# Designed miniproteins, single chains, continued (4): the designs that were tried, part 93

Each design is a single chain, and the fold is of that chain. pLDDT is the mean over its residues in the fold that is shown.

## One batch from the design tools (miniprotein)

Design m15439
Fold by ESMFold2-Fast:
Structure m15439 (fold): chain A 100 residues (1-100)
Amino acid sequence: SPQDRRRQSIQAGTIVFQSRVQIHITVQTQTHDQAVRSIQQIIQQTGHQISTIMPPDVTQQVQGIMQQTSGQIQQASIDQLPDIVTDGTNQIMDILTSYI
């Protein structure tokens, strides 16, 4: 139902928001190499949690954005990390909102 989809989207969105906060703290407190490793771990954990909430088609779209974001992070300077993460997070939130 639309109500069930809204509930799932809100739950997944909350996880994404919490992950973004952790990544923001990571970028502010760690060296580049430490931040990249920590962000990649957070992305993996977040993707797993979303896969337990969202249907396969939505999960696949989210995983695609996560893979793209992870690749960009590996090639980025520390100054670029906040914008890359913000862009990836916004794209994921758009997918979750579109599911409603």
Scores: mean pLDDT 86

Design m15440
Fold by ESMFold2-Fast:
Structure m15440 (fold): chain A 55 residues (1-55)
Amino acid sequence: MKEKVEEIGELMEELQKLLEELEKNPSEENLEKVNKKAQELKEKMEEFERLAKEE
């Protein structure tokens, strides 16, 4: 579980950086990067919740 928390933390930091890039340079490319990282983060959080409940 701790390792998954670390992965989620890293994805959150990467997403935050991509959001800052998108605010400075709003482009389809930057929006696509944000969407991909947000999707990865969502999947990791869902996986973490499942592991915590032993589904």
Scores: mean pLDDT 77

Design m15441
Fold by ESMFold2-Fast:
Structure m15441 (fold): chain A 56 residues (1-56)
Amino acid sequence: MEKNKKARQRLVDRLKERGLISDEEAEELLKLSTTEFVGRVLRIIGDEIDEELRKK
């Protein structure tokens, strides 16, 4: 359970470092349930991957 919290924090930190989310969005993500959090993270990552692939 504590491991899940640390995993969430790491994912959020990486998304912020990539400029994919703001600090405000990061805080909101950490407040979500596990299911909601996973869904939001996958959507954000998917959008970034799609953008990179679209350029090529």
Scores: mean pLDDT 74

Design m15442
Fold by ESMFold2-Fast:
Structure m15442 (fold): chain A 55 residues (1-55)
Amino acid sequence: SAETRALVRELGRKMGLPEAEIERLIAELAGADEDTVKAWLIARYGEAAVEALRA
């Protein structure tokens, strides 16, 4: 969804991820809801994802 793409881009940029990695994450998380996206990013990137979500 558009909301999922925007969320992944914003969080990925806050985490300092390369654009190529952000685009791969958008594809991987296509159709996931916001809570699933947040949980998945925290599981994969740990503290960096938690800090990005607090900003």
Scores: mean pLDDT 80

Design m15443
Fold by ESMFold2-Fast:
Structure m15443 (fold): chain A 81 residues (1-81)
Amino acid sequence: MSDEEKMEELYRRLGSEILAALRAGDRERALAVFLELYEELSKIDEEKAKKTAEALITLIGDMDAALAEEMRRAFEEAERK
């Protein structure tokens, strides 16, 4: 499997879990899965992982601005390795 295919599969799988958590009102799970997605993508391609995280934060922000802010803070913390 190529790196692109691995990243796409991770995004589809974990992205679906984030959406499921949002539908359930489980913001803690949504945040945890978001961080897992970023960490896994970063192991493959850090630049694309950052772009994917930014795109997802923007998408979530249209639905839940408070969660998007929490995701952005967590993303910045993870980036400060």
Scores: mean pLDDT 80

Design m15444
Fold by ESMFold2-Fast:
Structure m15444 (fold): chain A 70 residues (1-70)
Amino acid sequence: SAELDAALAELRELLEKLGDPELAEKIVEAAKNKDYDTFTKVSVKVVIKHPDNAELHALLARVGRLLNQE
């Protein structure tokens, strides 16, 4: 969906700005492939690495909700 694609683009940009382009690529690829197991595992790693980034956590939650709607 256009909303999911937009949210994934924002998630990629934010993770790249935080210095994690490899995590950005993995999480976006998992989401596009509907690989929920990999998406969950990578999301946990992202949250552990950036525990105080409320914007990142909110965006991860939004992507997760949009994935469950497709």
Scores: mean pLDDT 85

Design m15445
Fold by ESMFold2-Fast:
Structure m15445 (fold): chain A 57 residues (1-57)
Amino acid sequence: MEEEIEKLIEEAAKAGGVPVELIRQTVDYHKLDVEEVKSMVKMAKIGAEEGKNPPTA
């Protein structure tokens, strides 16, 4: 359980381009579980993909 949360925190930080400590603080402050952190990773990856595509006109 702890290992899974740690991996998800690192993945979210990498995808979002923010420090791991910031994601860890957010998870701890809001007492997020594994499923909530998984959602955070998905949102961060979507944001990163959007940023790579230039707006079409």
Scores: mean pLDDT 71

Design m15446
Fold by ESMFold2-Fast:
Structure m15446 (fold): chain A 60 residues (1-60)
Amino acid sequence: SPLEEFDREIAQIVKESKSLKELAAKLIEYVNKAKETHPELAYQFEQRAADALEEFGLAS
C-alpha cells in the first residue's frame, strides 16, 4: 500500500540521516512529493514524519 511504502522510505531516510536538520529537510521534501501522489493520505504522511522527527531528536 502507499502508506506501507511511505513507512519503508521514511525508515530508510531516518537510517541514512546524520543530523536532525538533514532528516527534517529530507522528510519535508519526501512528504510533499507523497502528498502530491496520494493527497488522501496527506495527514497520515505528516503524522508519521512528525513522529520520526521526534523520535530522532529524542535519541540524539
Scores: mean pLDDT 83

Design m15447
Fold by ESMFold2-Fast:
Structure m15447 (fold): chain A 92 residues (1-92)
Amino acid sequence: ELEREAALYFTAGAILDAGAEVLKDVDPERAKQAYRTAADLYEKSAELDEKAGNFERASKAYRNAHIAYEKSGDTEKAQEARRKAEELEKKA
């Protein structure tokens, strides 16, 4: 149940992340918003996988959130996501 929900959030994040890459040279403002939304979706995916005990999947989702938050300019959330990914990688 949690794994399926996590997978849906991860996929939604990946779609928005890919869309932001296409938009970044044409509409940088909309690209930043898309990266931020993608990062939030990756973070939700990671929280669900962490709760399910799937630490490897959760770590991967937090790493994707870190990159997306950096691209959106949210340095604080990017650093938090990076720390979470590193902690969970040790548990996997």
Scores: mean pLDDT 88

Design m15448
Fold by ESMFold2-Fast:
Structure m15448 (fold): chain A 58 residues (1-58)
Amino acid sequence: SAMEEMRRIAERSARAAKELAERGELSRDQAYQLALKEALDAGFSEEEARELVERMFA
């Protein structure tokens, strides 16, 4: 479904951002904000985007 596709895209973006932080290319906060923006751009609400990013960064 389109919603599952958006979720997978947002999760992939969050993992990529987390990896950039782990490699020292971004701070953890910068990576969090990047992942949050990607989830919002994918069509999630602010609450849904925060929940997704927090889960992926756990």
Scores: mean pLDDT 83

Design m15449
Fold by ESMFold2-Fast:
Structure m15449 (fold): chain A 68 residues (1-68)
Amino acid sequence: AREEAEKKIREEIEKAIKEKGMRGDVLNKVFEEQRAYLLELGFSEREADGIVASAGAPVVLEEVRKQL
């Protein structure tokens, strides 16, 4: 369950960055949407924050690397 949720969130963040660009407002919106999704699945706020951060950080770093 958690691994599947993390994979889905990573894919959604990657898709949002690819479609709308790597902007702070885009990142904040997708992170908030995925956090809400995890809360609906029954994860705690702490777990949801951790999953979003762990799934999102590698995607953001890879996209920053492409822009440099």
Scores: mean pLDDT 74

Design m15450
Fold by ESMFold2-Fast:
Structure m15450 (fold): chain A 68 residues (1-68)
Amino acid sequence: DPAARLRALLDEIVEEAKKAKSADEIRAIENSHAAELEALARELSPEEANALVNEAFAKLNKIMEEKK
């Protein structure tokens, strides 16, 4: 199930971001998973992929703001 796999990967990225020391480390974590995220997103409809990615990236942006 590509949606379940994409959600699991996004949840992993968010959890790694919570443990990161800086916004730069969060960006590095995101970049390290970029290829896998792109591959999984391609297997989904644009609406479903966008919903999952936007939800996770909203959480990432909040974490980055908290890390300053």
Scores: mean pLDDT 79

Design m15451
Fold by ESMFold2-Fast:
Structure m15451 (fold): chain A 60 residues (1-60)
Amino acid sequence: MGKLYKATLDVEKKTEDVLELKKGDILELLEEINHVAAKVKSLKTGETGIVPKYALEELS
């Protein structure tokens, strides 16, 4: 399994590429796109998408 993150806030799906987040969701990092965005997989739904890095907290 890749690096795990927790969603720190809700994120609404505004476009098809964006993954909708609910605070407390656990996400697996698939790819770092740039300094503001990452592609992740929701462990709850199995869906993948792009999320803003400011909404993520690393689980360690």
Scores: mean pLDDT 80

Design m15452
Fold by ESMFold2-Fast:
Structure m15452 (fold): chain A 61 residues (1-61)
Amino acid sequence: SAIEELAERAGISVEKARDLVRTYAALSGRGRELLVRLLAKEAGISVEEARRLVTEAVREL
């Protein structure tokens, strides 16, 4: 699942990844952009890949 992949890539638990995705879903505009960029840096992936993972993960909530 996208939540599990996000957890693995970011080096966090699935529970923390789910909380992060819920936080992302509650944000809009700049907040979402900042979170995606931070996640990309932490996970060592591109901003576009981080955006894809988080967007798909929201659909799994």
Scores: mean pLDDT 82

Design m15453
Fold by ESMFold2-Fast:
Structure m15453 (fold): chain A 68 residues (1-68)
Amino acid sequence: MLSPEELAEEIERRIKERLKEENLPVEVEVIVVDGRLLVRIKGIKTKEEDIKAQEIISEVVREAAAER
């Protein structure tokens, strides 16, 4: 059982691992605001990087939700 903050850290860690595997030069931060997870992406330079980063984030968040 994870607190919302611990869950955010776990999701952030998994997203960062996936971004590293795909060699995407973007930064990600997952924070908790009013009990809701907010994912912030920085360093996106192209539309292609944005699309790929969003796909990875969506997959990780979906998988994390399914595990709990």
Scores: mean pLDDT 77

Design m15454
Fold by ESMFold2-Fast:
Structure m15454 (fold): chain A 98 residues (1-98)
Amino acid sequence: MAEEEARESLLAAAELIEEIARLAEEHGLEELAKKLRELAEQIRKAAEAGDFEKAKELLKEAVKLADEAYEKTGDRRIVTLAVAAELHVIAAEIHLEL
């Protein structure tokens, strides 16, 4: 599979992290929302630069913060988005023939 398909999957994961940040903000978790938005931007930049290992590491950090947001809110949409982001990481790994 092409590196471009891996990049697209990681960019899709970054968009999902941005959605989790929006949900955290709606629940009043301003600090977590800010950290998640910063991570989403860093993931996007790493993926665009072809630094897929860095993008995957940042996504692991973002998922950990998403778990914290879920524990504080009970909003199952956060879990759904986090799982979808993890599936996009797996798709990126498959596209890179890892």
Scores: mean pLDDT 86

Design m15455
Fold by ESMFold2-Fast:
Structure m15455 (fold): chain A 77 residues (1-77)
Amino acid sequence: VSEEEKELVRKEMEVGALVVGAETLILYDADKDVINSILDKLIEKAKEAIELARKVGNEEAVKRMEELIAWAEEKKK
């Protein structure tokens, strides 16, 4: 349980790094294709984090990752 919780934190950290990267690209007005590429990676990694969060029973982490996926989908428009 404790080691699985630490692994979930590491995966959430990876997703967080992608959020920072996407926000940075948006701030510097990068090409839409580049922004969408990092947003797609964010969605993929967030889905991986959701699977792990469900296995460890962390409903809050599932909801947080779902919200980040919704944010990323909105930013792709």
Scores: mean pLDDT 84

Design m15456
Fold by ESMFold2-Fast:
Structure m15456 (fold): chain A 55 residues (1-55)
Amino acid sequence: GAALAAQLEADARADAEAAEELRREGEKGSATSYAAAGVLEAGAAFSRELARRAA
């Protein structure tokens, strides 16, 4: 329902923002930050897909 969709969207947004910050650190030379950003981006995409189906 709408409440679950809203929670999943909020979680996805938080993960996407964290991933963007880690990607910026990756640009400064941290391979670990690049890898972590990729994991969070995948998680955010999955949560958004679940939110779309829950709405």
Scores: mean pLDDT 82

Design m15457
Fold by ESMFold2-Fast:
Structure m15457 (fold): chain A 68 residues (1-68)
Amino acid sequence: SSAEAAKLVIELAKQGAEKIEVTLSDGTVVEVDGKNAAQVAGGALRIIGEEAEKVVIKADGKEYVIEA
């Protein structure tokens, strides 16, 4: 879900990730600055992820898959 994706982005930023890349099922890529992760995750991921079947989050060489 977009809420779980947003929470993961916030947790990754807290762990020191400066750049977080969120890829939606339609291929849209949202690049999140770690300084703004909470603001961007809450707004953009909720709106964009509403119709997405899955979200892929990449940070620090790791990949996380969240299904809608």
Scores: mean pLDDT 70

Design m15458
Fold by ESMFold2-Fast:
Structure m15458 (fold): chain A 120 residues (1-120)
Amino acid sequence: DPLAITKKMIENVPKEHIERILDAVEKAIEEGKTVKDEDVGIEFHASDSAVEIAEKIVEALAKLDKSLSEEELNKILEAIRNQGPEGLGILRLLAEEANRLGRLKLANLLLREVLRLENA
């Protein structure tokens, strides 16, 4: 279950690293610029789609979760790319985490994409 794997990955990664990743995305959205953080292996562009942002967040979290396999990461990424129920669940989960940590622009961007896809 890609959603359950994503939830476990979020639980396994230290809060400060999650905050650092989500802050970089929030800043890219807020300032309309590219934000890089080499320590957590991320690069976010203001032009990134909600799906591209979700993929990059998941890839960054996966690098920090040493218990996660490459096969498990690929299942999460495929779910996001396929935009099925599991993919929408992952976007919603990431939006909830962003909202909980006060990254409201990211949370709103991801939730708007979920609503758009559910009504398509």
Scores: mean pLDDT 86

Design m15459
Fold by ESMFold2-Fast:
Structure m15459 (fold): chain A 65 residues (1-65)
Amino acid sequence: MTAEELLEEAERLLEEAETPEEVLKAGQLVVKAYSLASQAKDEELIERAKELARRVGELGRELGV
C-alpha cells in the first residue's frame, strides 16, 4: 500500500468508526502512512497524516479511548 492509500483507508475507518478498536486500527494506518511519506519526503502526505492523527486522537477521546 502507498502512503496515500493508507491515509484513504484510515479516513474511511474514522468516518465509520463506532468502536475503540476501529479507531486504533485507523491510527496504525496513519502511523504507517506517516513513515512512508517521511521516507518519500512528501510534505503534502506528511501534513495529511498529521491531520488524521489529530482526528484519531479526537475520536478516540469521544469513544473513551
Scores: mean pLDDT 80

Design m15460
Fold by ESMFold2-Fast:
Structure m15460 (fold): chain A 89 residues (1-89)
Amino acid sequence: SIEEYERLVEEGLRAYNEGKYEEAVELFEEALKLNPDPPFLHLVLLGEAYEKIGKYEEAAEYYREAAKRTLSPALSKYLEEKAEELLAK
């Protein structure tokens, strides 16, 4: 449901802000399972959470997916470059 999706995103964001990055990943992944067409910002949030736990390949995948979903050329370029930088680590 939309309500369940939004609550999981809010809980994930709360966990992220508290430094509980592994918990944030789990909550964001559960949220994305409920929405096959998530907003690109929610994909960015999951990418950021993966980045915080050192899962750079997973983070890069979500940044690239977010880049494909944004209509902003500048944001797409930023997210693509972010993904490339993570994979160079």
Scores: mean pLDDT 86

Design m15461
Fold by ESMFold2-Fast:
Structure m15461 (fold): chain A 55 residues (1-55)
Amino acid sequence: MKYTVLNPDGSTRTVDESDLEVLEKVDDNIVIARDKKTGEILLVDTKERKGLVLE
């Protein structure tokens, strides 16, 4: 499954589910995950398949 991640510069990238390490489940649709390729911490909406880089 692919997620569209919003980068801090306003651009987007696509991240595969296999490249995400889930760190914490916030609720049924929202998780905190690490991007294994970049090491960035992401807020991920699994229902909308969108992510946001946390600063």
Scores: mean pLDDT 83

Design m15462
Fold by ESMFold2-Fast:
Structure m15462 (fold): chain A 79 residues (1-79)
Amino acid sequence: NGTLDETVEIMSKTLGVPKGAVRRAISLLATSQATGDNEEDAKLLQDALRKVGVEVSQERALEAINALVKAGLYGMLYS
């Protein structure tokens, strides 16, 4: 899926974490519902990353959510 690979690429670069960790975090988020609030969705992303062994700040997670919104890929996190 090209859209998923693009999402992983943007998030990996923005978060500074390996693509494998990003893919695992997105898989965990797919079992959740998006809140529609970028700050709350950033907290969900931060928690998913923590579950796969990666710590990121809430600020960095929000930066990643904003990057996906700008790229039109925000919906891919919760597909």
Scores: mean pLDDT 77

Design m15463
Fold by ESMFold2-Fast:
Structure m15463 (fold): chain A 95 residues (1-95)
Amino acid sequence: SREELLEEADVLLQEADTLIKRMEDLIKNGKVTYASVKLFERELDRLRTAVEQLRAEAKKLNDPELISRADRLEQAVTELEKVLDKAREYIKKKK
């Protein structure tokens, strides 16, 4: 349903924000590990798939609120990608 899609989108937005903050904290405190990078890569792939599915449903329903949620999620995914790139650079410099 539309309400379920909106709730799913809000959960995904909270998850993306939490992941961004956690990875930034790990970078700031020098606690980035190969295992943490691999975990965040998996979470990023999951979020990308969920966002693509939400975008398809938003387009099908032509719902402005769902489209807005999909836009915000795509921006959050882009921000998470940038933070993950910083984490990868951290690992390269530490080895």
Scores: mean pLDDT 86

Design m15464
Fold by ESMFold2-Fast:
Structure m15464 (fold): chain A 66 residues (1-66)
Amino acid sequence: GADKDEILRLIGEILRKIGEIFDLELELERLKKEGTLTEEKEKEIKERIEELEKEIKELMERLKEL
């Protein structure tokens, strides 16, 4: 049914966004270890993670309503 296809699509989107968060967290840790992390770059990465977490929350709420 349509709901099953929609559920799988939403799960796929959530997983992709989780993967992007992990990539950003790995970049943040790499920059910290290299001593090259600027305040501006840290803010940029953290703001992107926060936006992705918000998007995941919205997708999870949509999934909950199905």
Scores: mean pLDDT 86

Design m15465
Fold by ESMFold2-Fast:
Structure m15465 (fold): chain A 62 residues (1-62)
Amino acid sequence: SMAEIEELERRIAATPPASDETIDLLYELIRHYIEMGNEDKAEEYLQRAIQAERARRRAERG
């Protein structure tokens, strides 16, 4: 539902940008958009998740 999407977006804004928690929340958003049939939004959030994973790996490497 839209209320669940809004709650997930609020949580993402409150978590560290390149954290496992943020990545998990982004994948939860992707699942919601897929279930709604909104493939364009699912793809946008997938790209964000990939960038967050890359940023997290860079942080671990120093």
Scores: mean pLDDT 82

Design m15466
Fold by ESMFold2-Fast:
Structure m15466 (fold): chain A 80 residues (1-80)
Amino acid sequence: SDLEEARRYLQKGMLAYQEGNYKEAAEYFEKAAEYAQRAGDLRLTAFALEKLAEAYRKLGDYEKAQQYEQQAQQVRAQAA
């Protein structure tokens, strides 16, 4: 299911992030957010977007990091 794919990509992204592979982590977190959004899981979508922002900050892409942080906060408010 889309929810199961979201969780798998999130897990892969977390592992890549822990190993310092921030570009790979960002790609996995982006997939996780996409699948979570398709599944209608707003909390998981917000979490994946938060992790995506963290990965972009590690890559030095502060503009994308801020964009995803704002998107995550908006989605998190919808999940409340």
Scores: mean pLDDT 90

Design m15467
Fold by ESMFold2-Fast:
Structure m15467 (fold): chain A 62 residues (1-62)
Amino acid sequence: SLPYSVTGLEEAIKNGADRELIEKAIEAMRKAIEEVEKTVNKEEEKKRIEKAKKELDKLEEK
């Protein structure tokens, strides 16, 4: 699995973490995913990255 966890951010939101801290965490995860995407050559790993991006997008819309 990818080293970054959208589930961790969801749990932070449920526990009442500051909105600004959540936004900064989402931005940091997007940048980290983009960096990982540049190094990935396998189709399976690319699909996992795409799924992570979609999950992160849904989290921002909450």
Scores: mean pLDDT 71

Design m15468
Fold by ESMFold2-Fast:
Structure m15468 (fold): chain A 58 residues (1-58)
Amino acid sequence: MKEEAEKIKEESYKIAKDKSLSEEEKAKKVHELAKGKNDEQQAAGSEGAVLGLEERAE
């Protein structure tokens, strides 16, 4: 987890320092990256199955 946290943090910094992205897009991408990490913890159990059910509930 330590290496993963550092990798995500490094990517977040790259996104934040990307001049081609607006501040809003940077915040959104960084937020998605953080949620992706949290989602991966849940996906280890049932996130994959839950996603299918949510699509049906559209």
Scores: mean pLDDT 61

Design m15469
Fold by ESMFold2-Fast:
Structure m15469 (fold): chain A 96 residues (1-96)
Amino acid sequence: DIDRSARILQDQLRRLGVDIDFDTARRIVEIIRRGARDKDPVRAARETMRLMLEQGLSEDDARRIAGFVGTTTSLASQGMDIPDAIRRAGDGMISS
């Protein structure tokens, strides 16, 4: 469910100090889904970087979130469910 994944993404990004609206989170989940289907995490990261910059985030924050999305997309492309991939990638960034 894309809405569930979007809520999980919002929660993970808030823990990283970034607050995004639900519609933006849903757009990022769609980027992750397409990147996972196509096995292209690099494209998913680039699309997220552009979106974050368009939303007014700093280059450093946009880069961190793009990296997070790239990792999430890589895990999902390897067969991990998207909600689990989001949690795994987010927890790795917070604990590291």
Scores: mean pLDDT 84

Design m15471
Fold by ESMFold2-Fast:
Structure m15471 (fold): chain A 88 residues (1-88)
Amino acid sequence: MISKEEMEKKFEEEKKKLEELFEKLKEAGISEEELKEWEEELEKVRKKIEEARKKAEAGELSEQEKELLKLMEEALKLLEELLKELRK
């Protein structure tokens, strides 16, 4: 059993870890090949989120699945912003 509060707490912990990792990558430098791999993975995640949104619109998702979808959308936005910063 995972509460909404526990899921949000885990998300915030993972967010901090991702931000720290991206800062280290920005300092060390990242290759164009690595950036492209991250872009391809984000595109796969985006497509999964779109499929989940369609299921939500059809009423096929539980309340717990809708909360998970919301967290996934927030994670996608964070990763897109971090990736944009690496390109600069």
Scores: mean pLDDT 73

Design m15472
Fold by ESMFold2-Fast:
Structure m15472 (fold): chain A 61 residues (1-61)
Amino acid sequence: RPFGPVGLEQMQLTLDTAPAVIAELEEEKRRAEEEGDLRRAAQLDAAIGILKAALSFAESV
């Protein structure tokens, strides 16, 4: 629960910019796969999934 303007700004940035952040993470994952860093690619895939789930949950509350 945000208790100040910084907390509110962070939450709103997550909701409003989540699609752009997800796109950046997908591009980073693509680069990691090209580099052969499958561990990093899997980590980025997990982060993308978490962000998508959080965005869906936030829209549902």
Scores: mean pLDDT 70

Design m15473
Fold by ESMFold2-Fast:
Structure m15473 (fold): chain A 57 residues (1-57)
Amino acid sequence: LSEEEKEGLRRALEAAKKSDDAGAAAIAGMALKDTVGEQLDTGLSGEEAVAALEKRL
């Protein structure tokens, strides 16, 4: 990941941590798809989606 991509993911992570469970899942999923082309499983909780985002950082 470039520094710009990592910065984008860090901002998404902070936004997800401030959101509810559904919002966290949506924010993390969108950030991963837009930055690294990774589509998260639609059954993931917000906590699981945030953990997937953290693995990319």
Scores: mean pLDDT 77

Design m15474
Fold by ESMFold2-Fast:
Structure m15474 (fold): chain A 74 residues (1-74)
Amino acid sequence: MTKEELWEELLQFGKEMVERAKDIEEARKVSPVRAHALEVLAAFGLGLISKDPEERKKLAEEYGASPELIEAVK
């Protein structure tokens, strides 16, 4: 695996994690613990997609992340 191939895989993985974050609010209705786990995964995914803290915060807000998680994504 080349450095470029690894970077492409990481970006794709990050996008998939962020897409799953849109379901956080639905997950929270079933299990608060599961919702929190999805928030943590989403924060990791945002870090792979964007290096701009403001863009990461905006995406986290759009996906219903808690204020605590939004602050942590900086």
Scores: mean pLDDT 61

Design m15475
Fold by ESMFold2-Fast:
Structure m15475 (fold): chain A 69 residues (1-69)
Amino acid sequence: AEEYLLKGYEAFGEGNLEEAIEYFKKALELAKDDKELQAKAYLGLAKIYEVLGKDEEAKKYREKAKELE
């Protein structure tokens, strides 16, 4: 799970947004019982969708991350 979270942030930093989304989704699938890691992955997805101009999707992922705190 953590490996995919790190790969997601790495891909995001390189501008590989589609690859970053896939890695964050895999991190979420593997981190089903890890709320902290799920929150970090949701925040990563929110940042990507914000960069893509998809503000509604970004807001939904930020709300999902907040629910896990």
Scores: mean pLDDT 81

Design m15476
Fold by ESMFold2-Fast:
Structure m15476 (fold): chain A 59 residues (1-59)
Amino acid sequence: APALYRAVEDFESADPAWLNLRKGELVEVLEVVDDDVWRVRSLATGRTGLVPRVFLEPV
């Protein structure tokens, strides 16, 4: 099964390396960069970027 996660809270950053997320948005995990930061793809927008792991929960 794909590694599917959900944003637990809104996340926003002005840095283009980071992916802005709305609470409840579904993401697919592409890469575990480290324990604190994952590269994900938004299922709603198709955009990819870095997200702090603390903003994500498994579905």
Scores: mean pLDDT 84

